# Designs tried in a protein design run: designed miniproteins, single chains, continued (2). Part 9

Each design is a single chain, and the fold is of that chain. pLDDT is the mean over its residues in the fold that is shown.

## One batch from the design tools (miniprotein)

Design m4299
Fold by ESMFold2-Fast:
Structure m4299 (fold): chain A 60 residues (1-60)
Amino acid sequence: MKEEVEELVREAIEAARAGDLERAEELVRRAMELAEKTDDPETVAIAVAGALILVAAKIE
């Protein structure tokens, strides 16, 4: 699941860079949900980092 969460975060960053903020937000939300189901703090940290990057990407 850690690799899947990492891939979702990467896809979200790519979507945000393409200007598709709605899709980026959806992908980050899926990553957060998967991370919450794991007992792995590294996976949670990756999902949180993705959410922070998305917030930064909202800057015009």
Scores: mean pLDDT 75

Design m4300
Fold by ESMFold2-Fast:
Structure m4300 (fold): chain A 77 residues (1-77)
Amino acid sequence: MELPEGLKELIEKYGENHILVAHAFYELGLKYESEGRLEEAAFYYEKALEIYKKALGEDHPLTKEAEKKLKEVKEKL
């Protein structure tokens, strides 16, 4: 799987656990889900979820949204 250039720059600038990196992973999840590529979508939603949990906690709305998307995609696999 090819990591987009903009995402690499965010990781280099802010570190891999920053919420901006989590948001970029979440958007990649949405892109792959729209293409029917559910395995790739699940991978990126899981990465976004891990970062949101660490940065914002499990109860944050963004964390819950990523968790919901991951669950929906995994149920279709």
Scores: mean pLDDT 78

Design m4301
Fold by ESMFold2-Fast:
Structure m4301 (fold): chain A 77 residues (1-77)
Amino acid sequence: SEVELLRRLIEALARAAEVAGLPELAEEIRRLGEELIRALEAGDLESAEELARRMEELIEKHREEIYEGFKKLKEEE
C-alpha cells in the first residue's frame, strides 16, 4: 500500500539521520512523516501537500548528512 511504502521511506530517512549523528533531525523526520500519514489517511490533501513540502525542504537542507547516513547504513548491513 502507498501508506506502507511512505512509512518505510520515512523510517529509512530517519535512520540515515540517526546514523549520521543527527538524532534531532531523525525525530523531526518521523514527526513530519506521522503528520503527513495522518493527513493522507484523513483525506486532507491540502495539509498533506504542505507537510510533503516541509519534508522536501528538510531533506534538501540536510541532503549531505542524510547521504552520509545512508552510506554508513550500507556499510553496517
Scores: mean pLDDT 85

Design m4302
Fold by ESMFold2-Fast:
Structure m4302 (fold): chain A 90 residues (1-90)
Amino acid sequence: SELLELEAELGILEIELGVLERVAERAIEARDLETLREVLEGLRKLLERLEELYRRAEPIDPELAERIRELRERVEELIERVERAIEELE
């Protein structure tokens, strides 16, 4: 099922975002510039994967596409937060 495959991929991306959120929080508190840069790279790659998943989901299931859009917004907000933390440390 194409829908099942898309839902499974979204689940994997949600887990990956959760890991990056946790690592980012600790790196911000520790003022760890190297880890923050690695997190930023990971978030940008995750955003690209979510954009592709959104394009695949939109014509099939609008509700799933909305969930992907919400996850994408969370990634974009975290990118902005991490970028600000990097700027403050440089």
Scores: mean pLDDT 90

Design m4303
Fold by ESMFold2-Fast:
Structure m4303 (fold): chain A 55 residues (1-55)
Amino acid sequence: SLYEEARRLLRAAMNAGVPREKARQAVLTYFRQKGYDPEEAERAVDRALEELEAE
């Protein structure tokens, strides 16, 4: 799912030391380049960030 992909990409970026705001922007840009719906991508990324911040 888009949510699972967002979670994996965000975790990898943040573990590599990318700041939260840059990681979010990079993953959203990647999803737009892949042709995903912008609203669906934003919901997936925001949900993934909330769950990662709880870890």
Scores: mean pLDDT 84

Design m4304
Fold by ESMFold2-Fast:
Structure m4304 (fold): chain A 62 residues (1-62)
Amino acid sequence: GKGEEAAEKAKKNGEEYMKLVEEATGLPASVEVKPVSDDEVKVTLTVGDEVVETTVPASGTS
């Protein structure tokens, strides 16, 4: 579905960003993306011991 497609895209972008964070910080970094609806995805970022969870629009207009 649309939410799943957006979640896959967000996960790929997040994984690329997490690689840069790992290189900059020397800490393990990972991202988990879960579709919660067709219009929203839930993103969980882990850097070392820090965990940040947020919900972002699936439509990503910028």
Scores: mean pLDDT 75

Design m4305
Fold by ESMFold2-Fast:
Structure m4305 (fold): chain A 80 residues (1-80)
Amino acid sequence: SNHEKGKKALAAAVVEALKKGKVPSEEEAKELVEKYAKENGFEASEEEIEGMGGAVVGIVEDALENNGLETALKQAEEAL
């Protein structure tokens, strides 16, 4: 389903962002989501892509701030 494609796109964007070890900018996060949305054939509006980018930023911030990088990376990889 398109929903499962979106989940995979988000998970892939999160994995790449976490591996970089720094919080992405809003523009960098949006670009990661667009890249993986295209690779997974996920159909989304511009607003949905921007919202997913915000989610990537929040997930990476939480992981880095709370020393949860390994746990967050494992959870995101399991969603791929």
Scores: mean pLDDT 84

Design m4306
Fold by ESMFold2-Fast:
Structure m4306 (fold): chain A 95 residues (1-95)
Amino acid sequence: SLEQIKKDAIAELKAVADWLKGRYPEHAKKLEELRTKLENAQTKEEFIDIMEEAVKVLREIAEELRKSKNFDDLLLALYVTGAIVFLEKVIEKLK
């Protein structure tokens, strides 16, 4: 269960980074760095801390994307918001 949840969270961060890498490579890089930290987390507490950092970064990205005049960026903001909701539910279940 915990290993599957960790795998799903890592996959979600990878998916968001892949969505962003073409237009926002710096944001994609930050998410990939967080994904690497998450893969290397050895305790549940470390995992939760990294997940909470990822949620904060994703909220900043979503806010930036929502201010864009580009429709593709608005769609990306919705996808990023979905990832935030998913990760917050994972954090809630692990606490």
Scores: mean pLDDT 85

Design m4307
Fold by ESMFold2-Fast:
Structure m4307 (fold): chain A 55 residues (1-55)
Amino acid sequence: MVKTAEEAEEAIKKTEENLKKALEESTDPQDREAHRLAGEHEIKKLREILEKLKE
């Protein structure tokens, strides 16, 4: 749960790093695409939360 802009930025960084590692460890193109879509969706949601917290 993210309550502050700092927590949201940390969550974004962690999600981006987790996505990068998942893509490096996965050799199946279909699995890599699924990880990328899920990761990009989560990052987008966190960025929206960050924008609201800055307002």
Scores: mean pLDDT 78

Design m4308
Fold by ESMFold2-Fast:
Structure m4308 (fold): chain A 62 residues (1-62)
Amino acid sequence: TKDDILKKKEDLKKKNDELVKEIGKKGNASTPEDFDTVVKEARDLGKKAQDDLKRADDLLKS
């Protein structure tokens, strides 16, 4: 169902955020601020993509 797909996307987004943190940690992130900026940008991009997908789904159901 649509709800199951949305829940799975949220889980994947959360998992991707954790992977970004792990990669930054292993790669010796230059500064904590740079790291926070990358994480925030990744979250913002993920949210925008999810909003775009929801809009597309609404159009498909029209």
Scores: mean pLDDT 65

Design m4309
Fold by ESMFold2-Fast:
Structure m4309 (fold): chain A 99 residues (1-99)
Amino acid sequence: SELALAYTKAAIHLLEQGKYEQAAKLAQEAIKLDPNYALAWYVLSLALYLLGKVEEADKYFEKAKELAKEQGINLEEAYLQLKKQPLSPLAKKILEELE
């Protein structure tokens, strides 16, 4: 889903700014749009680890690893690749709606 990718990109942008609660919220929206999007589960787990919610983060990280294994995806590489992309118009709009 293009929307799930945009939400995940916006969540990564917020993670890099230390806005962990907002990042977790957008990653949850990406998961609602595409429950099989491994990177969205990964981004959610990272945000929750940074919030100190370790047990919840572990649960979602296991889901991310399961999906990534099934899809042949390297989660760290996928994160870094999407982080390097400029914010799409959709990702910018999502960030504006959050405020």
Scores: mean pLDDT 89

Design m4310
Fold by ESMFold2-Fast:
Structure m4310 (fold): chain A 70 residues (1-70)
Amino acid sequence: PTVRFRWRARRVEDGRETETDVVVEAPASPEGVAAARAALERIREALRAGADAVPGARLEFELVGVEVLE
């Protein structure tokens, strides 16, 4: 079985809103879930750094869903 995590990153810049879906899949095991969390954290850090480089930009992260696949 595989677990799929779907996050949504919402960026607001100069009154424009952009949404990016981030999907991470891992084995449905404690080790797989830990690896997926680490991957999501790296992606979050990269997106945050990008937003922080632009004055006035805001960034919000939301866990949209968790799916268990075969």
Scores: mean pLDDT 78

Design m4311
Fold by ESMFold2-Fast:
Structure m4311 (fold): chain A 71 residues (1-71)
Amino acid sequence: SPSEEEKRKAMVEKVREILEELEKLVPRSERIEELARELREELRENTNAEEEEIELLAEAAARALVLEEKK
């Protein structure tokens, strides 16, 4: 349905915006690259998400995990 497709596209754009803000707070590091790679692999195996969605979600999640590790 158009509503579901539009909502998914809006979510992708919102995740992209969140990722841009996270990149300012948590710059790219070897740890983030490793986590993002692992998360991309898991998302590809366990979801039907499109490649662009997988890439954005993995990058955002990796940065969120690194923020939690800095306790």
Scores: mean pLDDT 78

Design m4312
Fold by ESMFold2-Fast:
Structure m4312 (fold): chain A 84 residues (1-84)
Amino acid sequence: MIPPTEEELAAVKEAGEKIGKKLAIEVFDSVKEALRHFRELVEAGKKVIFIGPGRTIQSNSEELESVAEEIAKVITKPSVVYVE
């Protein structure tokens, strides 16, 4: 797990404000690690979206998908965003 940049944190906060939710972001060096964390959050009952290389998206929430494009613009590494 890598600390999110200030730009990534700002984009996630702005996205959360648009949908009226508090969002968290976790950043990873590998797609496998990010997808593992995505699955753990889904199993925990969280609404979550994965954003990977080439803007590959996997989600269990249409609401998060609505802001995925804006978040993806600042993301350079595999990331998981979820509702707290």
Scores: mean pLDDT 82

Design m4314
Fold by ESMFold2-Fast:
Structure m4314 (fold): chain A 67 residues (1-67)
Amino acid sequence: AEEYVKKGEEYEKQGKYREAAGYYGKALSIKPDDKEIREKFEKMVEELEKKGDLKSARAARAALKAL
């Protein structure tokens, strides 16, 4: 979980929100009740929506709902 969070944060700092969401999603699959990781994941989804990447945002929301 910690390794995935770290990788997600590295991609987030670079503005690579799709990749960051992917890593935060993997971290959530290991710790689905971790509120901090969930908030980071939701923030990435919001950033994807703001950039117009609706396909990636919808996929991420579906993955979160499945957890």
Scores: mean pLDDT 77

Design m4315
Fold by ESMFold2-Fast:
Structure m4315 (fold): chain A 75 residues (1-75)
Amino acid sequence: MEELFQKAREYTLQAREAHERGDFKAAADYYEQSAELFEKAGQTGAAKLLYRHAADYYEKAGDPERAERFRQKAE
């Protein structure tokens, strides 16, 4: 459990770093990976929030179809 939370937090930090350098696809990929770890840990609220971030960054990266899929996961 704790290991999943730590790894999810690491992915969230990597997503922020990717954003700072303008790499929106990498940011989206890291938020997606973080969301999946929270989902595996049973933290559905945190997972939904991070899926929304993944959707936003896939949209910024020019991938509206992937963005829509993660918006659906965030419901």
Scores: mean pLDDT 84

Design m4316
Fold by ESMFold2-Fast:
Structure m4316 (fold): chain A 60 residues (1-60)
Amino acid sequence: MDREINTALALIYAALGRKDAEKGDVEGAIESYQKALQIARDAGDEETAKWIEEELEKVK
């Protein structure tokens, strides 16, 4: 629908992934980052997708 809404949603899931990682919930962090990555890719936001990929790599 709207690229801006999808980018915001991707950033929200990425923020959840960071919070989960800080709490030691690695599985929750991975799941949240994977959702964020899919949303960013669906939105065509390559820059946000690359950033999320880097964050996901750090928690694995």
Scores: mean pLDDT 80

Design m4317
Fold by ESMFold2-Fast:
Structure m4317 (fold): chain A 80 residues (1-80)
Amino acid sequence: MEFDVSKLSEEEKELLRKLIAKLKEAYELGKEKGIPEEELEKRLTEIANELEELLKKVPIEEALKKAIEKVEKLIEEIKK
């Protein structure tokens, strides 16, 4: 994923920070629930790939919001 963070708006930077925090939360929660690291890495990579594709097609703010939503759905699945 290739973009210059310093050129992002403050709102876009906040969304990026939220995404990073949610990704860390999903990873740690998954480990606590005994999900294999390989499976967690695969699912997080799928979200990263979808974000990269969205960044080519939609505004950065919209792409980041959609990525955050996908990570939140992953967290919900892990909580089951």
Scores: mean pLDDT 78

Design m4318
Fold by ESMFold2-Fast:
Structure m4318 (fold): chain A 59 residues (1-59)
Amino acid sequence: GSSPSINLTQREEEILVLLAEGKTNKEIGEILGISEKTVKNHVASIFRKLDLQSRAQLF
């Protein structure tokens, strides 16, 4: 079946790419110039939007 269109923000898309590359929340924060807590909040939002339970489902 067709997947629903899910609208990620540009920041969420950047974080999703880095997560798929195996980066930690701390490393993503360092790359993007944001706090690890901010990355964790975005990761939680991404997982909710994509209906993901864990990072292992990104690949």
Scores: mean pLDDT 77

Design m4319
Fold by ESMFold2-Fast:
Structure m4319 (fold): chain A 116 residues (1-116)
Amino acid sequence: SPILEEMKKKFKEVLEELRAALAGRHPELAQAIDEVLKNIDDPEKTLENVNRLLELAHRLGVPDAVLEALQSLAQMASILYYLEKNPDLSPEEVERLKAQFDENVARAREAIAALR
C-alpha cells in the first residue's frame, strides 16, 4: 500500500530525529532506538521494541518531552501494526487512522524540538 509505505517512512524519520536528539544526553535510549530501527520492517517487533523503549524511559526518569515523543511513537507503531494486520480496511478507515498517525507525527516532532 502506497499510504502504508509513506507512513512507515515518516515513522522511521521521526525515530531517527529522536535518536539524534538523544545521542549525547541519553545514550542508552539512543541505542534502544537503533534496535527499533533494525527491526523496523517487522510491525510486531517494532511495536514490542517501542513499548520496551517507553518502559526504559520511565525507569530512567527522562524529561517529559522524551516521554511525550515516545508515547506518540508508541501510538504510531500501534496504528502501523493495526494496518498491517487488517489489509481489508475501508478507504475511510485507512484515512481516519492516517489522520491519527499524522497527529502523532506532529506531536512527536514538537516534543523533539523541545529537547534542543
Scores: mean pLDDT 88

Design m4320
Fold by ESMFold2-Fast:
Structure m4320 (fold): chain A 86 residues (1-86)
Amino acid sequence: SAARRRAIELLEEMRRLVEEDERLPEELKEELIRLIEEAIRALEAGDLAAARAKLDELSKLVEKVPDPELRRRLTELLAEIDRALR
């Protein structure tokens, strides 16, 4: 599905932004990466319900990101993922 491929591409972009940020608390960074990877695996398996559950967990965790610019960019990517999966 083109929609699933697009959602995975956006999740990979999220992972890149999180991995490249040197100011994120280590525990938060690891948890964000884990949830992103779990969402990618769910999408690859075609489990949209599991993917949506992981995206909801990601959305809540992104609210804890202390840098407002990174938080904004991650929130925008999550909104694009939601649109891609509709």
Scores: mean pLDDT 89

Design m4321
Fold by ESMFold2-Fast:
Structure m4321 (fold): chain A 70 residues (1-70)
Amino acid sequence: KTAKDYFLEGVSLLNQGKFEEAIAQFQEAIKLDPNYAEAWRYMGDAYAAMGKNEEAEKYYAQAKALDPKI
């Protein structure tokens, strides 16, 4: 499985409200490709959806560091 495969599975799980399972998939994507800015951003979205806003901001900051345009 590629980082993109894990990322797409995570997005699907996030859209189903399966936040903990989505986070696990995004962690695998980031493990394979630590520069996958979009995976870091969606990790932040998953934490925000769980009400963990401080954790979400940490992951958003990493996504912005990897993609300075955002």
Scores: mean pLDDT 85

Design m4322
Fold by ESMFold2-Fast:
Structure m4322 (fold): chain A 91 residues (1-91)
Amino acid sequence: MLREKLREEAERLRAEAEEFRESDPLAAEAAEYAARALEAILAGDEEAAREYAERAAELVAEYARRKGQEDLAEEGRRRVLEMVERLIEEL
C-alpha cells in the first residue's frame, strides 16, 4: 500500500510540474525534483533520493523567499528532508 501511494504521489507531482511549467517554472521544478526523490526511494536508491530531496528543498525555500515568506523557507526545506528520510526508513 505505501509503495502504491508513493507511485501515485510521484505521478501527481509530475503532472503538477507539467501543469505549472509555463506559469510557475520554479514551482514546476520543485515538483519535478520531489517526484524524482519519490521515484528514487521506490527504486531503493537512497543516495539519489537524498540528492533529489536536497534540490527540491532548496527550490521550495527559494520559492518561499521569492514570495517574501523567509520564515517558511527553512521550515519548508526541513519538512521535505524529514519526509524523505522517514520514507527511506519505512521502505
Scores: mean pLDDT 82

Design m4323
Fold by ESMFold2-Fast:
Parts: sequence; structure tokens; C-alpha cells
Structure m4323 (fold): chain A 68 residues (1-68)
Amino acid sequence: MSTAEKLKEEVDKLKEKFLAGEISYEEALEGLRRIVEKGYAEIKDPEELTELLKYVGEVEKELREEYE
């Protein structure tokens, strides 16, 4: 499994925890930020990094729509 795929799974877990009411919106955003930081540090392929960042952006939008 690529680093990008593993980080996408971490994004999915944050989304599930937020939707289940286990974490706050702020905690979910902080978690997504940490995943992005890991992506920048560990992913050397620009395409894989771009896919991760796009996916994080899509999930962040979904969380915003649910919160607002």
C-alpha cells in the first residue's frame, strides 16, 4: 500500500469519527492538517501528493457542509 493510500485511510477514519459524533469539527480539521503535513513530509511523487491533497479537500468540504 502506498503512503498516499494509507493517509487516505486515515482521512476516512477521521470523517467516520466526526459523523459518529466522536470528535468535534475542530478536532477533525486538526487531524486533516496533520495528515497533510505527513503527506508533504513523506510523499515524494507529485501525482500521489496531488491525489491526497485533492481527497483531503473533498472530505474537508463534506465536513463543512455537515457542520454548517
Scores: mean pLDDT 82

Design m4324
Fold by ESMFold2-Fast:
Structure m4324 (fold): chain A 105 residues (1-105)
Amino acid sequence: NMIQRAEELLEEVEELLEKVQDPVLQNALKALGESLRLIIEILRSSTDSAILQEAAKLLTELEADLRRLKELSEQPETRNRILEAIGLTLRAIGIHLDAERLKKQ
């Protein structure tokens, strides 16, 4: 069930937000969480198989990005970690915009 998978990822985001002190990682996690909430809304409201398949694809991208954020949270705060976290924030914003367009379709 894609909805359950998305809800489990959102719980992981919320748990990680309680543990991380780095504001750059917090911003990336918040952006990813907002994108997940929109995907959950689409998955609950849509009956169109093409829309659901595209939402599933975006969900898979968010899952991979969350895994990377978890890895970064366990690494020392270096310039490279900060730049990667900023990149993941921008990716989450892009996925959110794609999901907004998908919802209007």
Scores: mean pLDDT 88

Design m4325
Fold by ESMFold2-Fast:
Structure m4325 (fold): chain A 98 residues (1-98)
Amino acid sequence: KEEAEKLFDEALKVVDEAAARTSGPNRQAAEDAKGALEKARDYLLEGNLTQAANYSIAAVLLLVGAAIESTDPEEAQFLLDAARKVAKLSNEAAKAVE
């Protein structure tokens, strides 16, 4: 439980860093992904694993979608790296509550 919270806090830091390294629509997508991760964390703490998974997936899709539409290849790379780390950390958090 405490380990799962720590993993979500690490995922939130990853998205904050992506937002700081991006601009315009890419930054907005990173901020929207942060909102989705905050909801995922709240649902995990309530024991609602299905909604925690749904919002974690939504966060990853927001980051990937922004990267695909990005005209800045450096910002696209930051968004894709963030998506990979968020997916990994969210999966590890789900295993930690088993």
Scores: mean pLDDT 84

Design m4326
Fold by ESMFold2-Fast:
Structure m4326 (fold): chain A 79 residues (1-79)
Amino acid sequence: AVEEARAHVEAAIVRAKQGDTDGALEALKKAIDAIEASTDLSPEQKARAIRYLNEAIERLKQGDIDGAIRYAQKALEAI
C-alpha cells in the first residue's frame, strides 16, 4: 500500500536527521520494496519514486545527508 511506502520514507528522513545512517538506509530500501509491491501507483509514479530513493541511498553512502533528505522528500511528492 502507498501508506506503507510513505511511512518508510518518512522514517528514513527522521533517521537521517538523527545521524542514524544505517537505519535511514534500511528504511529507504523498505520504501522501495513497498513501492514496487503497491497496486495504488502507476508504473510512471513507481519509476520516478524509486529513482529518487536510489539517489537518496547514494547520497547517504557519500555522507551527503542534506542531499539524501531532499531526494527522499521528492520521492514522497511522487507517490
Scores: mean pLDDT 88

Design m4327
Fold by ESMFold2-Fast:
Structure m4327 (fold): chain A 98 residues (1-98)
Amino acid sequence: EKEELIKKALTYMTMGIAFLNAEDYDTAIYYFEKAIELLEKVDPKSPLLAEAYTLLGMAYLKQGKYDEAIESFKKALEIDPSNTVAKRLLKIAEEKKK
């Protein structure tokens, strides 16, 4: 069932992205958190989990929740230090907090 959990997580990520684009950040966060729950059960070191945390951080960043954004991007980078999007957005979130 690993493949089915990944498929559900990808569906939640897609829904989160749609709500993020619609500027409904609370709903986007909800779906990204649902994706993270599934991906953590499948593989806590997955680059897909790092991507889900990056998307969660992006939603928090757009909502002005800089501490939550920073934490999400740091979590993405703990999983995948090569995630250039998370690295760049972390720097932006830290600048916005100052």
Scores: mean pLDDT 89

Design m4328
Fold by ESMFold2-Fast:
Structure m4328 (fold): chain A 60 residues (1-60)
Amino acid sequence: SLRREAARLFTVGGIYASAGDLDRAIELYERALELYKQIGDEEGVKLLQEQIERLRKQKA
């Protein structure tokens, strides 16, 4: 299921973010975002966009 894969990528991305690996976290979140867009999950898309923006600002 694309939804399950997107949720898995989000969870693993969160683990990398918590470990301070922001590059890996952003990569996984961007992959999850693409899947949520593909399935039309508007809430998932918004959540991932917010998380990606937060991590990108943390790297700046």
Scores: mean pLDDT 86

Design m4330
Fold by ESMFold2-Fast:
Structure m4330 (fold): chain A 89 residues (1-89)
Amino acid sequence: MVDPEQFELDVHLALGLIAYAVGDYETAIKHFERALALDPTNAEAHRLLGEAYLKQGKYEEAIKWYQKALDIDPNDEEARKLLEEAQKK
C-alpha cells in the first residue's frame, strides 16, 4: 500500500525534476519547497532546491541549501560537488 504522504513527496520531487529539466526553475523551486513542507529532513529536496537557485544565478541561496543538505546527509557527494561549484561563482 502506498503511503499518501510519501506518494505526495515523490510526486513533487518528480514534478520539480521535470520542471528543472525543461529550464522552468521557478516551478521546480515551488515543487521542491512543497516536498520540504512534507518532509523537512529530505536531503535530496534541499540539494535540488540549491540546484534550482544555482541555475537562476542565486549563488548565496544555492550555497545555503547545499549546506542544509550536507547537514542532513554528509555523504551526499552530489551536494558537496554542487557546493564547491557554487562557491566558485
Scores: mean pLDDT 82

Design m4331
Fold by ESMFold2-Fast:
Structure m4331 (fold): chain A 130 residues (1-130)
Amino acid sequence: MAPNPPAPATTDPSRPKKKDKEIDFFYNKTLNSLKNHETAAIFYNLPDAELMGEPDYYKIVPNPMSLKTIEEKLKNNAYQTADEVIADVEQMFENGRKYYPPGSWELEDLEEMEKIFEELKKELEKEKLK
């Protein structure tokens, strides 16, 4: 008597597709560069606004964003273009600029990270010309 073989039914609702070259550049170079910088700690995770009971945080920052969120979106092929990745990184910096007071160390770290990101954007623009 032969045992009945189990039928493997793995339906993946999202079709895995190769990332665009520009998106891959951001994932492998830009995100890793930003994530591994000394100033990245304030950007890697979202602030604990929910645990702090700070409802006004989402009023000041309606679109919260972090490097971890961007990394997960890149892994899940949520971005269609490099410009969408750039927009999320810039949203992250804008959120910090709105939330952190002028002269804070967090704002200084933000400005340093923004300068690094601007240089990486210039490198991407040079890659597009080839």
Scores: mean pLDDT 67

Design m4333
Fold by ESMFold2-Fast:
Structure m4333 (fold): chain A 68 residues (1-68)
Amino acid sequence: STLAELAKTEASSSLASDEADFVASVAEHLSQFDPAAVASGAEAALELSDDETDKQMAEALLAAAKSV
């Protein structure tokens, strides 16, 4: 899906390849939803995340969702 391809591109810029692949897999699963809803979910994940890596993953997903 377009969301998964964009998510992999965004994540690959800041995260390790295994983490970028994980973000892309999550984005592929979420591609059934409206991009605006995915972006809102990613923003909520950022607020709930205590770990820097989790925040970076959420930021990559958010950037991808805004680019769809």
Scores: mean pLDDT 81

